# Designs tried in a protein design run: designed miniproteins, single chains, continued (2). Part 89

Each design is a single chain, and the fold is of that chain. pLDDT is the mean over its residues in the fold that is shown.

## One batch from the design tools (miniprotein)

Design m7086
Fold by ESMFold2-Fast:
Structure m7086 (fold): chain A 78 residues (1-78)
Amino acid sequence: SMMDEQNKIFDEAAEELKKILNEYASKSDDKLKVTSLGVRAIGMLVDVKLDAEKNKWSPEELRKKLKEMIEEFKKIAK
């Protein structure tokens, strides 16, 4: 279904965010900051999901927006 395709795109984005967070965690002993970054990652995914539903984004536009969001998260996780 179309919903299944969107879910796969979100799952791929979530895995990329987990990879970034895990790389940050491997270099930092600040558990509170790692936890805060994890919460921010979830919030960013939720915001994109709500915008995608509101604006009826195509899979192509969704991939573009998630890629932009991942790049923003990389900047925060430094």
Scores: mean pLDDT 85

Design m7087
Fold by ESMFold2-Fast:
Structure m7087 (fold): chain A 89 residues (1-89)
Amino acid sequence: SEAEALIAELRAAVAAGDWEAVRAAVARLEEVLRELHEEGRVAEALRAAGEALPLVADAALAAGLADAETAERMKRMGEELRRRAEELE
């Protein structure tokens, strides 16, 4: 899916330390997640958001854009979103 492809792109950008690529992937993913929600594909949107949040948290922490507490909250939110996606199946 487009969301899965963008998460793979985000993961690669994070591994490379390419913050411009991280920002671009996040912006595109936000649009895809909005479209999935509008189409009623809520479980897919929640799963994708939940997978992306830990990646963004680690990238933001490494870039000095978030503190450890904020990064931990984002990771917990990602886990919660993935759990909710599983409940909707």
Scores: mean pLDDT 84

Design m7088
Fold by ESMFold2-Fast:
Structure m7088 (fold): chain A 85 residues (1-85)
Amino acid sequence: EREKLTEKTIEGLASLIDDEEKREEFIKKMKEFQELWKKLKPEEKRELVKFREELLDELGKENPDLNAIEVNYKISKEIIEKYKK
């Protein structure tokens, strides 16, 4: 389930990036952060679910707010980066 949600989020965010090179880099980085997810505690994963819910709600709109999505992405990334070597 989380794999589907992550893929949907990555695809949604990537579709908002006009530059193909930047889009590819973004997707690659997001997938790399998925690997770091394995090192997160269950409680940390649950905290990220909160942001995931908000991202899915925004992505479900006909015209998603790119700025709101980027802010949410940055917060999620900061949490994941805490556990990066």
Scores: mean pLDDT 64

Design m7089
Fold by ESMFold2-Fast:
Structure m7089 (fold): chain A 99 residues (1-99)
Amino acid sequence: DEEKIQELLKKAEEYLEKYKNSTDEEKKEEYKEKFRSAVFGAMRLAVLNGDEEAQEKVLEWLKAQAEKYKESDKEAAEFLEEVIEELEEFLENVKNSKT
């Protein structure tokens, strides 16, 4: 399952590169959605497995990507920060459902 999570994060990284390298607004939006899908897929798998360490690792990976782009690509960093907020809200909702 960690292997599947890593595969999804690798796909997310590929979609982020395609987003960054695209000049077409429609293609940028497509890659943003594919990126979200891959990241949320990884998080949902970690949640399904009850693996809180994997959940935190997915979130920390995403935060590391945002920091990486903060100085070099503000648009990508802002997009990544939006996904971080969405993912944190998702985890809060999961926690509230368990407790």
Scores: mean pLDDT 81

Design m7090
Fold by ESMFold2-Fast:
Structure m7090 (fold): chain A 89 residues (1-89)
Amino acid sequence: MEEIRKEAEEGLELAAEAEAAGDTVRAEYLRTAARIALEAVERGEPELEALARLAEAVARLAAARGDEAMAAQYQAIAEELRAKAEAAR
């Protein structure tokens, strides 16, 4: 879980960089991912389950914004992580 926290903190830094560069959409995706990762750490969620939930949320946000390519990419990541989490049980 400490690794997820570190990735979330890095995600917030990347979000700030994206926002400074004028890429507000990328900044929002990165902030959303970081928020979900930090929530998972606070709840003590298993790492693979937390990462799957994060990818699912990013995919939903991308789909809601009409970014079908990003939605498809993160949906695939979520499905792979979900399968790995299930296999680890």
Scores: mean pLDDT 75

Design m7091
Fold by ESMFold2-Fast:
Structure m7091 (fold): chain A 72 residues (1-72)
Amino acid sequence: SLANLPLREQLLLVADYVLANTQKALEAGLLSEEEAQVLLEQARALRELAATIDDDEELLREAERRLTEIER
């Protein structure tokens, strides 16, 4: 399960899932092209966080903040 992986690996997988799901949603007409671009940029930012922040709790807090903005 995703939850059983190290946090950094979870973020990388989440970024990949966001990329894949954004493409599917765009094809289904559930997202505008502008909304899709925002999601793609934020998925890229999650990968950068995973590379930059070594503290797992701080990394989780930052990732959650960014994902909350995407869900709006």
Scores: mean pLDDT 76

Design m7092
Fold by ESMFold2-Fast:
Structure m7092 (fold): chain A 59 residues (1-59)
Amino acid sequence: KEELKKKFEELNKKIVEASRRYQAARDAGAPREELQALVDEITNLMKERKKVEEEIKKA
């Protein structure tokens, strides 16, 4: 239970950090490829967070 909560919090921090990096990169005029990579990273983190949330609800 505690491990799942810790993992959920870590994923939330990673999503926030990746979102900030995306905003900074977009504002700096980063290439489309880099922006797409950041979007993919955020999407994958959100999917992983959803799986952890479902595991917490089942515990």
Scores: mean pLDDT 81

Design m7093
Fold by ESMFold2-Fast:
Structure m7093 (fold): chain A 99 residues (1-99)
Amino acid sequence: LEKAIELLKKAGDAVNAGDFDTAIQYLEEAAKAAREDGHEEVAENILKAAQTIRDLKAQVDAELAKESDPERQQIIRDIGTALALIIVSLALKEAEKAL
């Protein structure tokens, strides 16, 4: 699980940088690492987190496409980042509990 936890922390860093695609890649790598360690349930939970962030990114991108005001665009991005951080934090806490 140590490698999966390290990758989950990197996913959080990517979310903070606004890079949802990189965060999703780290989550998928974390799920693979958890599965290789025999923690299939942890791996499944991380993959659900990755899918939730994919869906969130699609919604954020759709709302940004409708919005022309820069201040409201920033609010949409900030909300998306905050929600993605909560998702990654929950996956991280669940992986740490499995230690």
Scores: mean pLDDT 88

Design m7094
Fold by ESMFold2-Fast:
Structure m7094 (fold): chain A 92 residues (1-92)
Amino acid sequence: AVLDLSPELEAELQRLAEEAEKADEEERFRLIREILELALANTTDPAARAALEVHLEVLRLLEEGRPLEAARLVARAAGREPAFEEWLAALE
């Protein structure tokens, strides 16, 4: 992780993460989005920003009920797209 966050922002992110663990699915998506948006707003490193933008798009796809497309985006970002397609083929 290359987030250059103040102690106050780190505490806020931790609080939001704890609330997400207790939340229902809809509230959890909202809290995770807030965490990612707060991290993105406080990150200047281009690689870290690109990773956070991918996470926000994954969250959006999950909220739209598109989990396979979200999984493909994660696999692509991790350089594991071929492994993901092999896994899907195994599920038939």
Scores: mean pLDDT 70

Design m7095
Fold by ESMFold2-Fast:
Structure m7095 (fold): chain A 78 residues (1-78)
Amino acid sequence: TYETRDLSQVPELLEKAAEDAGVSVEEVRKVLAEALKKLEQNGYEGEVVVERELGGKRVTVTVTARDGRIASIRIEVK
């Protein structure tokens, strides 16, 4: 499980999750992009969870926003 509340750490988070899942950083970035698009559609409020199977692993991306701002990004690889 990889989590950050600092958006500058997101690239490192994606690299670690991609290495753990055995896939490219771009594949994990697509899952994050989908979660962020849903969060934008919700007006940057609440929590969005997107789960995908990548490289034979289950990758779960959770993005949380409050007051129109992204609060945290969490990536789980199982």
Scores: mean pLDDT 82

Design m7096
Fold by ESMFold2-Fast:
Structure m7096 (fold): chain A 65 residues (1-65)
Amino acid sequence: AASTTAGSGLEGAIAAVEATAGDTLNVRLYTTDGPVQYADLTKAEAVAKVRAAGDKLLGALVGSG
């Protein structure tokens, strides 16, 4: 269930990014080192970041290490 929920969340986030009007998004980035960062990303860059983060989370939940 947890891995399935994470997968659904990832796809939802990707769909939301792809549905955003325009080619550039203002993205709020949370980092472990310091304050929240804001970046203007293209849809492709935002999708890539979300997918990479989601894939890493799914890998951890499935125990693929």
Scores: mean pLDDT 52

Design m7097
Fold by ESMFold2-Fast:
Structure m7097 (fold): chain A 63 residues (1-63)
Amino acid sequence: MHMMKKKEEEERTKQLLDDLLSGKLKPSELTDEQKQGIKDYLLKNKDYERLQWFEDEVKKSKS
């Protein structure tokens, strides 16, 4: 894993999550890498409620 870039990627992931929560961005507009980054970020922050919401929204987008 590239540890030096992870902090910058985490900041970008935080912005993507904010845009998703505000409705500026839809889960279907995210790449698989961005989706994984958001899941990793939420898990790291122990935000299980938003993690479950995000996983549900991603599943709905595939349907």
Scores: mean pLDDT 74

Design m7098
Fold by ESMFold2-Fast:
Structure m7098 (fold): chain A 73 residues (1-73)
Amino acid sequence: MTEEEEREIVERGEELARANADRVATAEEVREAARRAEETGEPEDYAEAVALLLLGNRAKIKEAGLTEEEALK
C-alpha cells in the first residue's frame, strides 16, 4: 500500500462516514470490516473499515462516558 493509496482510502472512508453520520458502528462491525480488509487487501474494503472505525469511535466515547475532549487527550 502506497502513501497515495492510503490517503485515497482514508478520504473515501471519511466520505462514507459523512454519508452515514446518523449511524453508530459497533465494535463487532468494525472488527469484521477490518478482518475483511486484511483478507481481501482491496482498497474498498479498507475504506469501509475506516468509515466504520470513525462511526465506532462515536459509540465508544458514548459508552465510556467521555467527552470528545477527554477522548482526544
Scores: mean pLDDT 68

Design m7099
Fold by ESMFold2-Fast:
Structure m7099 (fold): chain A 95 residues (1-95)
Amino acid sequence: MEIEVSEEAREEAEKFREYALELLKEKGLMSEEAKEFIEKLAEDLEKALSISDEELRELIRRHARALVEQYANSGQPLSAELQAVRAELRELIAK
């Protein structure tokens, strides 16, 4: 499928990044590792949201949000479970 990153996808990924960073800041979980995680997740989301499949885009949005909310609620820096879910999200992009 097309690999062109749309302006809308980029804008949505930036909005997501802002939301995630603000949520972590409010929870007192802001760290260099957390910032790197959010940055990489937003980058994956930007590519995924450039796909024309609406159903796949919604699935990816839900996964990205769930990952950030789980991190914020658990108080853990980066669990193996969060890394596994992110790997699954990347596989969805590859299919």
Scores: mean pLDDT 67

Design m7100
Fold by ESMFold2-Fast:
Structure m7100 (fold): chain A 92 residues (1-92)
Amino acid sequence: MLESERGRLETLAAMTLIGLSVMHHHSEDEEIRELARRLAELVVRALELEDGEALEETLRKVLEATKAEMEGDTEKAVELLREAIRRLEERL
């Protein structure tokens, strides 16, 4: 990897992990908290493997899940987090 690409991957991972940390500590839904914790472990692995596409897709799903939770759609947030976990597990 080029240094600029490494910095980009680290930024994507950091943004995703911050979002997941907020969900894990501040969500009122226990399932969202547990899914956020599990997804964070997979994000660290994707960064170790330097999979930029996986990191970009995961960040997008985490942002969509955050929006769903803010709109009160807990079921959609859970489904988006579950899909992100499944896709990372299949890819890693």
Scores: mean pLDDT 84

Design m7101
Fold by ESMFold2-Fast:
Structure m7101 (fold): chain A 100 residues (1-100)
Amino acid sequence: SEQVKQLLRETSRQLEEAIARGESVEALKEIVLEGLKKLKELMPEAESLLDRAAEIVERSRTAGEVMAAFLYLASAIEEWLKGREEEAERIIEEAERLMA
C-alpha cells in the first residue's frame, strides 16, 4: 500500500528530526507508537505483529534502541506488503531477541 509506505517515510522523518533536536527517549517512543496506531488502521490483519513491535518500542531505553526498533518494524512491514508474512514474523522475533 502506498499509504503504508508514505506513513513509514513520514514516521522515519519525524524520528530523525526529533533525534537531531535531542528530544527525550519518551518523545521518540511517542512518534513511533503513533505511527504504529495509524499502521494498525491501514493493516488490521497485521495487528498482532504491530502489537509486538509496540512492546519492543516500549522497552527501548535509548534513542538508538528506538531507531533500531523502528528499522526492524519498517523491514517487517515491507516483507508483509510483499506477501512474506513468515519473514515479517522472523524480523520481529529477531528484534525481540536482540532488544530483550
Scores: mean pLDDT 89

Design m7102
Fold by ESMFold2-Fast:
Structure m7102 (fold): chain A 75 residues (1-75)
Amino acid sequence: MSREELIAELEEGLALLQQRAAASTDPDVKAFAEQLAAVLQRLIQMLREGASIEEVEAAAEAAMKALGEELKKRA
């Protein structure tokens, strides 16, 4: 997959996630979807700025860990 193809796929995922967040009536689901959308937006920007796939993967892993810890605190 080219960098351009990956960016396009992530942008489609971001648009769908933002649409789902806007349609949600559950504030917790909405907040979580907004946080996940912010992560995707950051990854797209990193790719557009020429970041390596390894850097993007590391950023995604760190973001997933942070989201997981926040869910743990709220459970």
Scores: mean pLDDT 77

Design m7103
Fold by ESMFold2-Fast:
Structure m7103 (fold): chain A 71 residues (1-71)
Amino acid sequence: MELEVTLPDGTVLRVEVESETTVVTFLVHQLGHSMARARELARQILALEVGEELRFTSEGSGGEAVIRRLS
């Protein structure tokens, strides 16, 4: 699954994720989320259809992040 992630500072990243663990690791390390919040968001992200997006507040910065499913 390929994701486009817009960070709160406006940085855009392309991330390939193979599992829930990959998504959780990304959310913890790149966005400063707790494990519990990262797991909740990972479930929501994995439920996205191609072209859908999820908006949420980053626990690390307090700003808005956007994740879009590309494939």
Scores: mean pLDDT 79

Design m7104
Fold by ESMFold2-Fast:
Structure m7104 (fold): chain A 82 residues (1-82)
Amino acid sequence: AEEEQKRIREEVIKHTATVLRAIGEAITYVLLLKKKYGLSDEEYKKLMDEYFKKIRKNMDNLEALEKLTEELTKKVEELKAE
């Protein structure tokens, strides 16, 4: 019983951490776009909504969230390098 509860907690923590990482990278990416290209408040809100919809749609799919996070991290690095 204890080992099962521990596994469930570890899975919840891992899943939560992945979701939070995806959110963090999405926010970072959109904020960098706003800073670099001067996006309007409406464009900024639209992009934030689109990424949050993608995260929400894939909330139960850890693999999809990890892929999204990797893509966003790469986009952030590309923007910083420019």
Scores: mean pLDDT 81

Design m7105
Fold by ESMFold2-Fast:
Structure m7105 (fold): chain A 79 residues (1-79)
Amino acid sequence: GNVVYGKALFVQAACLSCHTLEGRGKGPAVNQRGVGPNLTQKPVEDLLAEVKKSLKLNPQEEADVRAFLTELQKGQIPQ
């Protein structure tokens, strides 16, 4: 999967409005109100399901998002 394109799709889904990436983002989780958990703590399949609620993904785009989420869970945030 293409990690860069997966990141672009993830941003388009506006997930960072409700969740954080290792403390980054402006979601309610940053304010300890618990509406969106830290993305590095969730299984990749749960995160992918949230993206799929916002966007209609083809199989290649799903693989690209999965690649990006896998790198996030390793503590590697693409620049």
Scores: mean pLDDT 59

Design m7106
Fold by ESMFold2-Fast:
Structure m7106 (fold): chain A 90 residues (1-90)
Amino acid sequence: MSDSPEMQRLEEEARRLLEELEKTEDPEKREELERRLRELALEYLELKMKELEETEEKKKVYELMVKVLRGEISWEEAEKLAKEFYEEKK
């Protein structure tokens, strides 16, 4: 496994934003940092899906995570769909 420079950059940026978010009590700044984190997480997952010749199950999980980060579905809905997909494939 070789970390692409793009993925390393996204991971470093996400780490910095998470550290800033944990230190920040200002609600407006927290919302801004959370939006940036969601954007970076989305880009990271899209890169992961492209680089990994993973099983259909893993790709499905990443697709669901992307939908959650885009606000298309809730985490609870994504978990349910992932479990149903895994159960059907088992």
Scores: mean pLDDT 69

Design m7107
Fold by ESMFold2-Fast:
Structure m7107 (fold): chain A 80 residues (1-80)
Amino acid sequence: KERLLELWNELSLLIRELSKKDPEILELGKELAKAIDAGDYEKAIKILNKIIELVRKKFPDDPLAQRLIEVINELIKLLE
């Protein structure tokens, strides 16, 4: 439980920082929050994978994007 909350807080901070560079990340972050609030974890996992794809394509050398991918991969393992 504690680890899931820590990863979720880190994800929120990373999305906020990367959203300053690309508004598509903010939109995906909003969709993710709606899916989580609805308890739709299958949709949340799909959105998390879309965020990984987007940041890999647009920010391949950004250390914040690399950390975001690590956080998302760990979150997906905990949500499965």
Scores: mean pLDDT 83

Design m7108
Fold by ESMFold2-Fast:
Structure m7108 (fold): chain A 91 residues (1-91)
Amino acid sequence: SAALAAAEAALKAVRAAKDADEALAALREAERAVEADTSLPKAVRRAALGGLGSGALAVAVARSLGESDAEAVALGVKALEGGIEALREVE
């Protein structure tokens, strides 16, 4: 699905991110793409936005707590991986 493809592309970008800002930019870009795609079923869009949003929140919270860019990116990856697994169950 387009939502799964966007989430998986975001995961690749977050894994390759050199810092938390790059990771957040990738997650927010994917979130905007999913929000704009009115062809996606609402349940799929909700699941994809939930996973991407969880990834972005994990990165943002880690930064707010003064954690390193590497730690923030790793937490974002972990949260997004969980989101992608949930998205696969919704299709």
Scores: mean pLDDT 86

Design m7109
Fold by ESMFold2-Fast:
Structure m7109 (fold): chain A 80 residues (1-80)
Amino acid sequence: MLEEAAEELTKEITERLIKETGISREKAEEIAREVVETALSLALSLGKKYGLSEEEVIELMRNVAKILTEAAILQLKVEK
């Protein structure tokens, strides 16, 4: 379930990055994987530390990934 949830989230973030920023699919997939891997790593670390259930870890992963995705979109839209 956790692996399946991470795969689904990666696909959702990839499509959102393409829609919101117009970047290539390859670049969007790369960013989405990094976002989900980072969110999953944090969720697993906190889950172990605080005794979270698998469902709570999945929800934490989704919440962290959402914040990271919003930050990535903002950075991709910034001109400098």
Scores: mean pLDDT 84

Design m7110
Fold by ESMFold2-Fast:
Structure m7110 (fold): chain A 63 residues (1-63)
Amino acid sequence: SADQTAQEVRDLLLAAGVPPAQADAYGRQARAAAEFALSLGMPPEEVRDTVLEGTRDVLAQRA
């Protein structure tokens, strides 16, 4: 679900040392993106994988 995907994004960011306020903001954006993709009929697993890949890309840019 979009909420579960958003929580996974938040947890990944927190584990990587991102401040809670920023992790929460990214999580909200991830939820909105996931909800939009699901509304277009994208499979839930593909939505989750795409959002998590984007989150990992953001983390890679911080290194």
Scores: mean pLDDT 79

Design m7111
Fold by ESMFold2-Fast:
Structure m7111 (fold): chain A 83 residues (1-83)
Amino acid sequence: SEEEHRRLIMEVISLEAEVVLLNILYNQLNADPDKITERLRQLRARAQELRARAKELSAPQWVLDNIDNLIRFIDEELSKLES
């Protein structure tokens, strides 16, 4: 439904904002890498759940693309932290 699509979009925006804020805080504060790694893994799991819901709801391709781009960004950040 339109309402379910709006809720999905708002959840995606919220997740994107959380990832951006986490990245800023890590770069500015040199936060504990283990805690940042754990948080990024949690956000990645949430992004995967949102992707599944987006597909189930037949969301527009741009929504799926945004989620996929977010997952790639998280994977790149995790790779840097685990090196």
Scores: mean pLDDT 83

Design m7112
Fold by ESMFold2-Fast:
Structure m7112 (fold): chain A 84 residues (1-84)
Amino acid sequence: MEKAKEEIKKKGKELAKELLKEGQSKEDADSARNIILKAVETGDPETVLLAASVLSTVSRRLGHKKSEKIAREIGDIAQRLEES
């Protein structure tokens, strides 16, 4: 769990950075990261997966392919946590 939490936090930082590069405001990027951090702190993999799915869908609709990929990677990590 601890390694996966750190990996998710790292991916949350990468997501915020990529959203900024793709033209989102600092406030929007910080909000996306905060959503992931709050989900991780619940300790519930399903909550992390839901947060990642929402952010992936929003990124896809905005045409932010790299942000979508990072959000999907967060979801994949959450899925592995559920198996533990």
Scores: mean pLDDT 82

Design m7113
Fold by ESMFold2-Fast:
Structure m7113 (fold): chain A 80 residues (1-80)
Amino acid sequence: MSEEEKLIEEAVERAKGATPEQLVDILVDFIEELEKRGYSREEIIAALKRIVHRLVDEGIVTLEQASRIAAAAVERYRAR
């Protein structure tokens, strides 16, 4: 797997059994890790979409919950 795919799989695994607040924290940590590793904004957004899709596919969240959690994570990251 690519490094990006490994980070996505790790984030999805951490998301299993997580509360909505913990999911936001997991996504913020994921954004910070990608930025630290030199990923572009476009690559980070694409990776976030992939995680959100995986969370829905795995049945961890609904599509509506996934959209709200992703938005909350992005807003929390911007507020730093």
Scores: mean pLDDT 79

Design m7114
Fold by ESMFold2-Fast:
Order: structure tokens, then C-alpha cells, then sequence
Structure m7114 (fold): chain A 71 residues (1-71)
């Protein structure tokens, strides 16, 4: 899920990215910091702000590793 989300964002498939984000929120409803990082990554990519994207994506990956979520 997380890897598929990041791949969709990088491919510019924002419909798929939003769908995968909804699935992540449903599967991990209490992980609000992860949700915020993924939302920030998606918005940065939509604005072609790759610096902010990589900062948010890195934070999401670190949070996912701490939670035992496969990346």
C-alpha cells in the first residue's frame, strides 16, 4: 500500500494515489502522523514541489518502519 501510493504519486496518477491514501487511512485509522505526512507528499507533488515531497515521503517512510508497515 505505502509503496504503491508513492509510486502512484511519482507517476502523476493522483486519482490512484488518493484512493490508496483512503485505504491506508482505513487500515491504520489511529496513525494520524502518517496520514498527515502522506497528504503533505501528495499536495507537494501536485504543486511540483519535489523538495517538500521528498521531505514528507521520508517522514512517512520512517513512520511506516516504526509501525512495522512494509514499504
Amino acid sequence: LLREFLDAVLAGDFEKAEQLLAEIKEKYPDQTDLHSALEAALEAAKNVDWVSFYEAASKAIILAEQLGIPV
Scores: mean pLDDT 84

Design m7115
Fold by ESMFold2-Fast:
Structure m7115 (fold): chain A 60 residues (1-60)
Amino acid sequence: ARVVLRVTFRPGADPAAVVAALGGEATVFGGDTAVAIVPAEQEAALRADPAVLSAERLGE
């Protein structure tokens, strides 16, 4: 299963690289915000990544 998240990253982070390392896909908006699709088992790892400021499930 996969989950969709709106993620805000720290300045200087690479959103595409962070999400790809977790087996996911990202669409980046403005440079620090992305919509990420990751495996459900990787959601906790994405939320715990030091490059991530906030992550919100779409439809929550």
Scores: mean pLDDT 81

Design m7116
Fold by ESMFold2-Fast:
Structure m7116 (fold): chain A 58 residues (1-58)
Amino acid sequence: EEVPLHKVLILATALKGKPPMTREELIELVKRAFNVSEEEAEKYVDTLVKLGLVTLAD
């Protein structure tokens, strides 16, 4: 299922002004922020990238 859009927008806002992060760093951040599994965190990161809300390092 798709992740809740409001949580994706909260993440996008929190990442604004931060330096680019790797995919793994973003997954760990999402796991910590929302207390979700790695698999669920990957879905959040993929949604952020798909919507153009974040740019990954490397």
Scores: mean pLDDT 78

Design m7117
Fold by ESMFold2-Fast:
Structure m7117 (fold): chain A 91 residues (1-91)
Amino acid sequence: PLPKATVSEEELVRLGEQLVGLVVAEPAAEAEDAAALEEARARARELRERLPEAMAEMGRRALEIGEETNDEEKVWELVRERVRELEAAAA
């Protein structure tokens, strides 16, 4: 678990970027589709570049839900939902 009280904005951004990248790549990884995985990486990079403040928000919310519920599945549900919203906002 990440330290709660000492998490910097930079660490929150890094966590958010990691979570978004994993979720965006999830369907391609499940399908073992190398071309789709490459496209997913490109989309994740665009989201990080266009909405950096959303990355910090994502990291913060993921830590809060993980702390409250101790349920990794709920964290992934949040990240998947938020990624869909961010993709729509970036379009």
Scores: mean pLDDT 72

Design m7118
Fold by ESMFold2-Fast:
Structure m7118 (fold): chain A 89 residues (1-89)
Amino acid sequence: MVQRRTVHVPADATPRQLVELAARAFGLSVEETVRLIQQGRLFADGRPLFPWLPASEQGLIGDVTLELLEEPLFELSPEEVERLRAALA
């Protein structure tokens, strides 16, 4: 089953703010949300959420539908995991 939540994303949202919005929407910790992103389980408007990419380039401005998948679709590469961690520092 897929869980869906609508969140409002500001035009200048930081990577940290995107993760915190998703965490709040699903009642998760930031650490749990980061793990879900690493497992390819968190989607925004039908696409995987990559918080290290600018929200505007992903089309993630205004009302965005977040989806949480029960099972991993893919795993981030070690390089992408480091990129995610760097973006959240």
Scores: mean pLDDT 80

Design m7119
Fold by ESMFold2-Fast:
Structure m7119 (fold): chain A 68 residues (1-68)
Amino acid sequence: MIEVEVDSSNEDLAKAETLILSRAGEEIVVKVYLDPEDEEKRQQALENAERLKRTAEAAGSRVEIVEP
């Protein structure tokens, strides 16, 4: 099992998605930390994190979204 902590930036989410897809069939646990200071982008960040969660679940992994 691989555990990864990332922020909700597009770059970190893309890295997490690449890791999940490159290691399909391995259980990867990704914790996505939402930025407490980015209120205007929070909805977009949450939607992006939820999309990553769906991708992870399809690949046999899981995503935990950590809100501030």
Scores: mean pLDDT 77

Design m7120
Fold by ESMFold2-Fast:
Structure m7120 (fold): chain A 79 residues (1-79)
Amino acid sequence: DLKKEREKKTKEGIEKVIKEEKDEELREALKFYAEMADLLKNKDYDGLEKLLKDVIENKPEEWRKEAEEMLEELKKLKE
């Protein structure tokens, strides 16, 4: 299955970039997006909602706005 192999390689590529990233703030952002992508792939919408709520609570306003927009789209999908 070419799609599953591509998704696996993409995840491994992202994990490698996160490990090699020297900028700690960018590393945290990449880790967040990698977790979000994994949850979306598994259709774990409850886990994704929890992750987005944690970002809204604990991250600065710039991250919060993007997370709030994603949470609204997720709620439409869970309808």
Scores: mean pLDDT 70

